# Designed miniproteins, single chains, continued (3): the designs that were tried, part 98

Each design is a single chain, and the fold is of that chain. pLDDT is the mean over its residues in the fold that is shown.

## One batch from the design tools (miniprotein)

Design m11608
Fold by ESMFold2-Fast:
Structure m11608 (fold): chain A 63 residues (1-63)
Amino acid sequence: MEERRKQGLEDIKTGVPEALRLIAEAITKLAKERGVYDPEEDKRIRENIEKSAKELEKWLEEQ
């Protein structure tokens, strides 16, 4: 049981920062392709993703 939990936490700790970066890039690209790109909204989304990533990193350190 402990092994599966540990593997899951390692996958999250390693994968989530990269996944969040890719999500941010995909959102920006999609918004530009759809013609709904707003620089202020893009900046706010990226800042929120960065804040969430930092909070998640701290949460993972507690586990």
Scores: mean pLDDT 73

Design m11609
Fold by ESMFold2-Fast:
Structure m11609 (fold): chain A 114 residues (1-114)
Amino acid sequence: GPVTRAIDAVAEAGRHLAEALEAVKSGNYDEAIKHLDRAIEAVKEAIKAATEARGRYPQLADEAVRHLKEAIEALQKARDAAKSGNYDEAIKYLEEAVEHLGRAVRALSEAQLA
């Protein structure tokens, strides 16, 4: 169902975010940007799936979508930092994206168990 698809898409985003974090730590900013672009696409799919769940779980879906949108903003800022070779800013925004993805998964998991 749409909740499961949203959770799966967030998990995919999390995998690419972890790869982007390792690439930043290794100074491989081109590789980090590739993984960040895939993470952003996965979060967009998560937003689409979470929005489809709104009819059954409106409050939890709206909470998840809010955090997923904040995650995209953080991932985009991490991408801009990686493009400029700014290690500290890239790590900061990657960590902000992790926090927002975690909050989105919490809301989606509550919907899945309801």
Scores: mean pLDDT 89

Design m11610
Fold by ESMFold2-Fast:
Structure m11610 (fold): chain A 100 residues (1-100)
Amino acid sequence: DIEEYLKEREKIIEEEMKKLGAKSKKEYAEKLIEMMKKELEELIKRGENVPAAEVALKVLELVEEGKFEEARKLVEENMPDQSEKNGMLALIDFLKELYE
């Protein structure tokens, strides 16, 4: 049931917000983006999965600017792996919901 799923999802978001010390869904999104950008920058510095990591980093920068449509387009055009593409598109949608 959609109502039960949404209730469980909200509970998980509230628990994660508390864990990260976020006072709003927007602050939670900003903290998640900061953590992900740090991990991607580490991958780039180590020379691991650099093309995919650079695309993901640019996607997160666009999300921070509120450019969700441009972020989706970047994923569609620059991520050839369907699994990675689906994961990144789902992440963009999740972050957009937190900003709204």
Scores: mean pLDDT 80

Design m11611
Fold by ESMFold2-Fast:
Structure m11611 (fold): chain A 100 residues (1-100)
Amino acid sequence: HMVVALDGSDLTPEELLARGQQLLDEYRARFEKEINELKKRIDELKAKHPDNPQVQDYIEKAKKYIDEAEKALRERQPLGKVESLIKEAKEYIDKAEKLS
């Protein structure tokens, strides 16, 4: 999708690079926002269910994927890897919320 978005016939190399970087930064900002929303959901689950071992296990697994996703974003790793890690974190948070 990003590669297709860079198919601009009249852009200079500098403009094409700038537009590509802007699109990547927009995707990264979106993932960062999603990570922050997932962190808030984890904090709420911890506050509501501190003594539920199964909820805590799912939260710990979700937190691990969140930490890996943040590291991947900071290290400018492939967006597909970040998306995959966020998806895994979401699945564990959803499982924890269903137990709540």
Scores: mean pLDDT 79

Design m11612
Fold by ESMFold2-Fast:
Structure m11612 (fold): chain A 116 residues (1-116)
Amino acid sequence: MQVIQPGDKVGVVATREAEAAARTVANGLKDMGAQVIKLVVVDDPRRIPEAVEELIKAGANHIVVVAPDTPESAEAVRRAAEIAKKHGVPLTVAPVGDDPTEVARAAREAGASNMA
């Protein structure tokens, strides 16, 4: 039963250009009852793995990454996913430009998939 719930602590990481989209995603998750403990904005996608590790150390039990679909962001997200996996924390990627309601729903459904 790993749907994002009011007791879940979500960490959000975004690139600077994705900050507005990330704030919308964070608000959508809060509206669904999740606790967004911190939103971290990075000026360089290569810093996404470091931000994910800091959020996990801060007590996040779910991570959402909001970044443009570029090769550099994709590689950084892949490294961040390995860090999250090492700590047993699920990581969801939210592309820039998606409907924030659909992004929040996709993150919730990713949690629910562990139940089937």
Scores: mean pLDDT 72

Design m11613
Fold by ESMFold2-Fast:
Structure m11613 (fold): chain A 71 residues (1-71)
Amino acid sequence: MADELEKAIREALEKAGVEVLALGAFQAGDDRVLVEIVTPTEENARKAEEIAREVARKMGLEAEVRAAVAP
């Protein structure tokens, strides 16, 4: 489940042209996935978080999405 979500998010971000430095999805419990995204800018972080949440919602998955900025 986490692996499928990670792949779907990565594909969606690439299609949207959102640059990311790192992306990972981790099982955080029996029914929960933690998604961590690192981007170069605050604007990319906001876009990545929005896209990741939308992908998780469309897949019917409960996901905690965290986007961070690294210079």
Scores: mean pLDDT 80

Design m11614
Fold by ESMFold2-Fast:
Structure m11614 (fold): chain A 93 residues (1-93)
Amino acid sequence: IEELRKRVEEVGGGLLADLKAKGADQSVIDAVKEAKELMLKAIEALEAGDKEKAIEYAEKAKEILSKLNSVQPHPLVEEGIEVAEEIIEAAKK
């Protein structure tokens, strides 16, 4: 679980830094921040044994990131989607 948290922080932090450097719209930056917060909440729920909430938060984050990726594909957004899928898989075990 600590490895998933580190990946969320690294991927989310890197994506936000890259988007800000490129002058991305505030709405895009806000969406990435929301997805990152949802993934961190999913990990907290997973650590607490609340598998249902972990899946719910991770699915919401994945939906936000998938919408962003459909408009402007980005490697770190794709990696964020993969991390969200890993959280969902961990919650199903």
Scores: mean pLDDT 80

Design m11615
Fold by ESMFold2-Fast:
Structure m11615 (fold): chain A 65 residues (1-65)
Amino acid sequence: ATAEDYLKAGRILEKSGRYDLAIQAYKKALELDPDNKEAWRLLGDVLRKQGKFEEAEKYYKKAEA
């Protein structure tokens, strides 16, 4: 599996409301590609949807560098 495979899996899980599993998939994408800005942004988006705004901002900051 590639980082992109995990991002695709995470998006499907997120669409299904499986936020915790989506977060795990996005984190696996980052294990394979630590500078993947899209994965950092997607982590922020999922956390924001869960109401975890402070944690979401932390990941958005990483997405910007």
Scores: mean pLDDT 83

Design m11616
Fold by ESMFold2-Fast:
Structure m11616 (fold): chain A 64 residues (1-64)
Amino acid sequence: SRAERRARAAEAAAYLAENPARPWTVAELARMVGMSPRAFSRTFREVTGVSPAAARAHLAALAA
C-alpha cells in the first residue's frame, strides 16, 4: 500500500540519519527496505521532499 511504501522510505531516512558519513547507494537503500530503486526514489521524494541524492548531500553537510 501507499502507507507501507511511505513507512519504508521513512525507515531508510532513519538509517541514513544513524550513519551520515557512511557511503550508500540508492540500490542498497531500496534493497534494505524491500523496494525497487525506482519506486524507492519516487517514494523517498514524496515522504522527505528531496531525492535520495539530495538527502545524501544534506547528511554529508551535517557530518562536516
Scores: mean pLDDT 75

Design m11617
Fold by ESMFold2-Fast:
Structure m11617 (fold): chain A 66 residues (1-66)
Amino acid sequence: MTLEVTDTGSARGFTAAALLAIGTPGAEVEAVGPNTLRVTVSADEATARALAAQLASIPGVSVKEV
């Protein structure tokens, strides 16, 4: 699963999203723009879905599957 995480106006929310993704086993995080991270999850489907749901719950970020 590959997710795109975009800052929608909250530096705190974006930082929290980045730290959550970096701290997730089996997730690779790449900065693709100044306000956008690409998160590639090579772990199991349950872990990927849990991370996507947690990221989507953070205020000030937008999460899309790409």
Scores: mean pLDDT 80

Design m11618
Fold by ESMFold2-Fast:
Structure m11618 (fold): chain A 64 residues (1-64)
Amino acid sequence: DELEKLFLEFLKALKEGKYEKALELAKKLLKSGLPKEIVKLILLEAAELIGKKEETEKILKEVE
């Protein structure tokens, strides 16, 4: 529920070009109870569907 909300907010921020907000949301998602590798794969797959894969790769490298 909370994790799903963060994912949707992340995608909305990417779509709106709010990359600083997307970066903060990505940090929260990577600190969730899920393995980081799984979170990264889900974010990249979803971002690819909306044409924002490259921007998401840059964000994920920055947040670690």
Scores: mean pLDDT 80

Design m11619
Fold by ESMFold2-Fast:
Structure m11619 (fold): chain A 64 residues (1-64)
Amino acid sequence: MPEVDLEKLRAFLDELVKRGVITPEEADEILRLVEQGKVDEAARLLAEKLGITPEQAKKIIESL
């Protein structure tokens, strides 16, 4: 079971909101999906917003 640091993920998503890359609602949705163990769904949403692949987004989430 991959350990995701939810505090680091929140900080990362907050920085993306501050930079105008995602909305606060999108950040909350991604965080909620990870909290529910739906990492692949969270990675897909993050990938869409960043313009990267879901595999790249999953690596970012898992590296936090």
Scores: mean pLDDT 81

Design m11620
Fold by ESMFold2-Fast:
Structure m11620 (fold): chain A 88 residues (1-88)
Amino acid sequence: NASTLELKLAALASFAIVAVNLGDYETAKRLAEGAIELAEKLLEQGHVLSESTINVLKKAADALEKAGFTETAQRIKEVIEKSEELRK
């Protein structure tokens, strides 16, 4: 079921990117927060995020950072770093 949580995480991150592109920054931040929470839960379980999930998270972080949500973008970067360390 970690796979189901990862699919939800990837979906939330993808929708956050769409929300940023639509100018709906409140929804974008909310979706990104949801993705961060799921990522943190998966990492606590020792679940390494897939390359495709990492790529979506990187795009979400970039989009949020450009929109001025630097703190949220940084938190996404931190979960990416943690997942990369677990892959080792």
Scores: mean pLDDT 86

Design m11621
Fold by ESMFold2-Fast:
Structure m11621 (fold): chain A 94 residues (1-94)
Amino acid sequence: SLAATRAAAIALLDELEKFVRENSKDPEVAQKIVEALEKARAALEAGDFDTARKYLVEAMKLIDEAEMSPEDKRRAIILGTAAAILVTAADLEA
C-alpha cells in the first residue's frame, strides 16, 4: 500500500514536471518549478514526507505565478493537488 501510494505520487510529480516544461511560456520560471518538483521527488523517494511537502508547496506557488493559459494553469494545479493528497496519504501509511 505505502509503496503503491508513493509510486503514484512520484508518477504525478513526473507528469506535472513534463506538463510545466511543455506549457510554461517562461523557461526561467519553468526551470525553478522543475527544480522544486525534482527536490520533492527525491525527498519522497527517501521517505522524507515533510521535505517533499515543503518543495511541492514551493512548486505550487511558482505555478500560480507562472505565465500559462488559464486552462494549463488549472491542469497544473489539479496535478499538484493530487500529488499533495498522495504524499499525505503515503505519510499516514508510513
Scores: mean pLDDT 86

Design m11622
Fold by ESMFold2-Fast:
Structure m11622 (fold): chain A 72 residues (1-72)
Amino acid sequence: MVDKSDSAKAAKNVEAIKKALESPVNDPQEVIEQVKKELEELEKRWEELTEEEKKALEEVKKLVKEYEEKLK
């Protein structure tokens, strides 16, 4: 089995970001800006990421792109 510790952390981050973007009290643009900063840091260490973290990163990229498209 994949490392449950890494899997749980990755899933938690994706879920937290999704919840923040879906929340009607949050400004989606501000959430997107914060997430983009975190994505930049993660991409710098792409080769260090686990398979679970890479999958979570791609899911977050899709969510950010979808919300940016809606904000255009």
Scores: mean pLDDT 67

Design m11624
Fold by ESMFold2-Fast:
Structure m11624 (fold): chain A 56 residues (1-56)
Amino acid sequence: TEAEIERLRAELERLQAQIRELQARIAAGDTSAQPALDEAQRRLAELEDRLSALVG
């Protein structure tokens, strides 16, 4: 499962970058980004949980 762990880590990095972009938009006053931020944060939590289960 090394390949799976590597893939999940890559997805995690991409989601963290997306979350930062969405947070910056909201901080600038673009509240229309809120649903996308909520979804990205939920997905991040799911990926973190899955990665923790794989690495022990």
Scores: mean pLDDT 84

Design m11625
Fold by ESMFold2-Fast:
Structure m11625 (fold): chain A 66 residues (1-66)
Amino acid sequence: REEAIRALRVIANYAEQQGRSDVAEKLRKAAEALENGDIETALEYIDSLRDQLPQETVDLLKELAE
């Protein structure tokens, strides 16, 4: 869980540097949900990124959130 939160925040910072503020915001919201123990909400945010991130990246983030 802690590793997932860190990974989400690192990827969010990278997305923001690439001009993808919407992606960064969703990743930050997923990290906040995990910090609050709300895994279901975190997974919903990660799933919402399927159109914006490679499937492999989304699948990895979902596994890390578990």
Scores: mean pLDDT 79

Design m11626
Fold by ESMFold2-Fast:
Structure m11626 (fold): chain A 80 residues (1-80)
Amino acid sequence: MKDVETIAESIAELLEENGMEEEAKKLLEAVREGKYEEAAKIAKEAGKKLLKEAETLEEIQKAVALAILAAGLEFEASLL
């Protein structure tokens, strides 16, 4: 589903930019395997970690954007 793929790619880019390359890789692998619920969980937990470790307003904004994208992925996963 193209919407899930687009959201997942956006999340993976945000994770890689914030040093979470392993989480980004696991997220993309889960999406490729059709494990959308697992992908949404990875994104949600990564977003919580980024928010907890955020020291600047820009980092907080990125963590919030990731949380919104993760919620979108979780919603799309629930339709499959």
Scores: mean pLDDT 76

Design m11627
Fold by ESMFold2-Fast:
Structure m11627 (fold): chain A 72 residues (1-72)
Amino acid sequence: MKEEIVEEVLEEAKPKILAAKSELELNQIVAESRGELLTRLLAAGVSPEEALELADKVADELKKLGKEALAK
């Protein structure tokens, strides 16, 4: 199910995002997680349009989380 794939990728990415020490590292992790999510969604038969929408949403959430952590 696509929701399970999104949740799994988000959960795997969160500790990496929180451990990021720079904006460059954060952006790399976000890009990797977005790419992994797209690949998994497409492999599961999700349409390209829906896969892109979900991947962008997750990328935005991870980037926000990482920026908040880096601001400490």
Scores: mean pLDDT 82

Design m11628
Fold by ESMFold2-Fast:
Structure m11628 (fold): chain A 120 residues (1-120)
Amino acid sequence: ADAAIDAGRAAYDAGDLEAAIRHFEEALAQAPDDALAWLNLGRAYYAAGEYEKAAEYFKKAVEASTDPETRAAALTNLGEAYYAAGEYEKAIAAYEEALALDPDNATARANLARVRAALA
């Protein structure tokens, strides 16, 4: 529900990650196909340093995405979570998939270059 997502974002902006997670989980209980709620839940776990959980929720956001733009954003966030977890090959794959959907995605392009440099 929009109200639960708005409450979650307000908690996230205030630095209350526990409250943010609870509100996004409430949104997903009402609408389990909400790609935005999965994206925001992943971002909250990423901010908490829980990179493996963030990656799981970004994968859910990819699966729930109904349009290429939302899917590319979810894949870019998934790559960032994998990179933070040290999963460099998985990060590369996620960024390459994001760029296949949106070739002009400057964030995915820059992050892909960074991960490739780390492996050289």
Scores: mean pLDDT 87

Design m11629
Fold by ESMFold2-Fast:
Structure m11629 (fold): chain A 60 residues (1-60)
Amino acid sequence: SQTQELLEKVQRALEAAERGDWEKAREILREAGLEHLTELSPEEMKAAVEHRIAALERSL
């Protein structure tokens, strides 16, 4: 499903962010259609990504 595909991408973005690869995290978010999140600071982007993961998991 589209929700599962989006969840997988957002989880990969979080993993990249957790290892400090902010460039890769932003690249993945743009590919997922979440380019607006790449305009945030690193801390805000990580928080927004974690919130999005929780919301997507509740939709499965």
Scores: mean pLDDT 83

Design m11630
Fold by ESMFold2-Fast:
Structure m11630 (fold): chain A 95 residues (1-95)
Amino acid sequence: SEKLLRAIALELDAIGLEIEAEKTGDPKLYVEAAKLFLEAGDLYKELGDLETAKRLYKKAIELAEKALKLATDPEIKKEAEEIIKKAEEKLKELE
């Protein structure tokens, strides 16, 4: 499945960005990692893997909350808040 390969690639890229964010403390990298986890979660949801989708949405929230705590730039804070809201709405849809 091309969709499965894309989901795996996005999750791996997200993990790489998370590792770099943890090393640097860069809130922008936490936001980018959270976005990729959110996109990967959407693909797993479309594939019917709801448990993986839930895990990835929770991971997106975790990293976006970390970005929000570290960020001083209002644009980064706004992006983090939007990711949290979007991922929470997606989690509610899976209940």
Scores: mean pLDDT 92

Design m11631
Fold by ESMFold2-Fast:
Structure m11631 (fold): chain A 80 residues (1-80)
Amino acid sequence: SEELAKKVEELKKKAVEEAKNATDEEAYELIKKFLEEARKLGVPDEAILKAFDTFLENIDKPNVERIEEVSKVILDSIKK
């Protein structure tokens, strides 16, 4: 839904901002929190699993890019 997409976009903006100065461990916690909050908002488990796979695929990328890629998977899943 449009409202769900807006809430996920807000979670993404906050996570991206926090990731700019985060260590890899802190970024991992930010991604976990982002996915947990997305699940609470009603994002399907299938989308959460795809987003986690995307996180693993981008493990060597900068933290901001990793969060952006994870967020894209979630947003693409809910904009159907």
Scores: mean pLDDT 79

Design m11632
Fold by ESMFold2-Fast:
Structure m11632 (fold): chain A 74 residues (1-74)
Amino acid sequence: MAAAEELAAQARAFAAATEARVRASTPAEAADLFAEAATRLAAWAREAAKLSPEAAEVIAAEIGRLGAVVEAHR
């Protein structure tokens, strides 16, 4: 439980930091940042899924949210 909650909190913090970087970057840089962030978040989601499906859903939602920010930045 606690480890999955920690992963979800870490994913949210990482996504927020990545969003700030995306907003300050060019569209091409934003796409590269999203690809790297999505890969890392997906890895955390896989680990979280072993402990809590709910925590994995939270992390997956952060990937979707970042994707929407990148699309809006185009």
Scores: mean pLDDT 81

Design m11633
Fold by ESMFold2-Fast:
Structure m11633 (fold): chain A 83 residues (1-83)
Amino acid sequence: NALFYTGLGASYLKQGKYDEAIKYFEKALEIDPENAWAHLVLGEAYYKKGEYEKAIEYFQKALEINPNNTRAKKLLEEVKKKL
């Protein structure tokens, strides 16, 4: 269940445990590759780790799935300013 793994990932992200967060968001995407929210929060986890190229990739994928995601648009603009 993708929702279960995104919930676990979000919990680890909140705790600053980015590697564990990434692991569970990746598991969510194995189950549901078109989960826009999983792409968004995986992008946030990579951004928190300073892996800006990975963060951009996931934010772009979230926007491909849901073009009206204002959170993904804002975070994509923010991370691009780091390059």
Scores: mean pLDDT 84

Design m11634
Fold by ESMFold2-Fast:
Structure m11634 (fold): chain A 75 residues (1-75)
Amino acid sequence: VLEEAKRLAERGLEDIKKGRELLKDPSIESIARGIGLILRGIGDLWEAALLGRENEEAARIAEEKSKEAGLNIEA
């Protein structure tokens, strides 16, 4: 649970960061890719938070990564 939650949280944060960077490019392709990455990242962070309900350390990691992404997702 902890290792899976950590991987999901890290991937989610990275995808959101990449998505936000792509949104700085006003091309339709970059905007579409950026939005897709952000949505995937939010989903991963949400799944990590759900796993955190079974493990306090996993919940802490999910919440920290969510805050780094500018989200307030609670387990």
Scores: mean pLDDT 75

Design m11635
Fold by ESMFold2-Fast:
Structure m11635 (fold): chain A 73 residues (1-73)
Amino acid sequence: SMDERIEEAVDRYAKEHGLTEEERQEILKMVRDIVKALGQELTDEEIEYLVRTAYDMLREKRRRERGEAPPPP
């Protein structure tokens, strides 16, 4: 199924980039949310692209967390 392909792509990416279990799960949730919103079947290349995008978003989040995070509203 598409969800199984998403999990496999995320696991592969997490292993290649030395991500933690928490980071892997966060990327998985991001990709699943995007896929659910699109409501379409995706190719393996499209899934990999979404995983890379989620990883970039996670890296930006980690960069912000390394500095002083602005207080929540």
Scores: mean pLDDT 78

Design m11636
Fold by ESMFold2-Fast:
Structure m11636 (fold): chain A 65 residues (1-65)
Amino acid sequence: MLSEEQKKEILEELEKFERELTLKVIRGEISAEEAQKLYEEKLKELAKKYGVSVEEIRKFIKESR
């Protein structure tokens, strides 16, 4: 199971990545659709890295908001 520290690290990394993607969309560097695909890819990468499911990460996001 993930510790509270690991959950915080995942959430902070996702928030930073989402912010970077949003800026790229605003700047016209990528489309909103491309940003969504990159975000989903990042969720899968983090899930694999921390040994959890994408669903568990999404649950942490909901619990933090």
Scores: mean pLDDT 80

Design m11637
Fold by ESMFold2-Fast:
Structure m11637 (fold): chain A 65 residues (1-65)
Amino acid sequence: MKLSEEQREKLIEKLMERFGLTREQAEEIVELLEKDKWEEAVKLAKELSGATGQELTDVVMEVVN
């Protein structure tokens, strides 16, 4: 997916806040999402924070809309 700079920053902040990720970890997940590597992004979010694919989807949809 393609994110604006504003959407990218908001997504990083929400991932840090909701999943307890560091900025570096949140940025890695966002980079995977921007490359349309959804399965890898879900796997990384789960490994780092225990977040589900649904929780990641909810955060992404909140930022994109």
Scores: mean pLDDT 85

Design m11639
Fold by ESMFold2-Fast:
Structure m11639 (fold): chain A 69 residues (1-69)
Amino acid sequence: SRLRRIFFRYSVNGRIGRSTFIRTLQTEFGISRAQASRLFARYDRNGNGFLGRQEFLAALREAEGLAAQ
């Protein structure tokens, strides 16, 4: 529920760009800029500078696990 709300709050046309993604992870999970940047690079499979819905949701799940450490 929370992850889906985050996705719909920050995505535009079902995708999210790098800068917005990094800010989202910092704001919602307290993840550092460096960790958020590494997560973006990992899930940006096409290297196009955007995460689609499935990639973004997967990255959010990993971020939630990191924040729960």
Scores: mean pLDDT 84

Design m11640
Fold by ESMFold2-Fast:
Structure m11640 (fold): chain A 59 residues (1-59)
Amino acid sequence: MDVEEEVNRVAAEEARRLSEGARTPEESAAISSLVIGPVREGVLQRDVQVTREGLERLR
């Protein structure tokens, strides 16, 4: 609950900041996906850990 809100906020801010340095829209989208995707999945799954698919997206 609180952790989910904090994590999502921090991840979104970090992704946005990193995207500011990106040259292409593709690179910006990739950075956002790498940060927000797996983090959000982990937080939303309060009882279950992040799946292998989520981990693959990190790379």
Scores: mean pLDDT 57

Design m11641
Fold by ESMFold2-Fast:
Structure m11641 (fold): chain A 60 residues (1-60)
Amino acid sequence: SLQDFIKKLEERIEELEEKIEELEEKLKENPDDKELQLELELLEGLKALLEGMLSWLKSL
């Protein structure tokens, strides 16, 4: 159902937030790590897309 999909999407966003926090902590220890920087940017971008989808779904 749409409600089940919304809940699953919210759970994935929460999981991404946890991973972003972990990467931010790692990057504080090694700020010049380009691989960590790219991974962080990728996850932040993915989170923004999922939040956009969630907003759109809740507007229906």
Scores: mean pLDDT 87

Design m11642
Fold by ESMFold2-Fast:
Structure m11642 (fold): chain A 80 residues (1-80)
Amino acid sequence: SAAEAEKLAGLALAAEIRRLAEATTSDAEIAALEAELQARIAAAQETLRTSASEAERERARREIELAELILLAVREHHRL
């Protein structure tokens, strides 16, 4: 089902987030990744404010959640 496919995709994504956090080891790489994720969050927040499409807003909410999870994983792993 679509719901099962989304759950499997979510688990694969969580594993990729953990791998990325562990692989991101230099201060410059951490800073660059954090800046990119913050920019993605800002763009998604703008979509939430301006879009009349519920589908676009749902995608934006999921993108914010994903970016925040990656930031949390990187920060927790490196104690930023």
Scores: mean pLDDT 76

Design m11643
Fold by ESMFold2-Fast:
Structure m11643 (fold): chain A 66 residues (1-66)
Amino acid sequence: MSEEEKKELKEILKKYMDLSEEEAEILIERMKSYSEEEKEKFLEFLKSRGASEEELKKVKEILEKL
């Protein structure tokens, strides 16, 4: 995962989950241990919070690299 991809992921998490910079960083570290099922559940959660198809696609691509 590049620093640019990490920054994009943090911005999406902050936007839809009302997380601080530090909380978003901690969540990304936890996401590295996510199963495929947990990753899919997380994408459904973001979708339920109003994430766009483009944002969900970016998150999915980044999660596949973790």
Scores: mean pLDDT 82

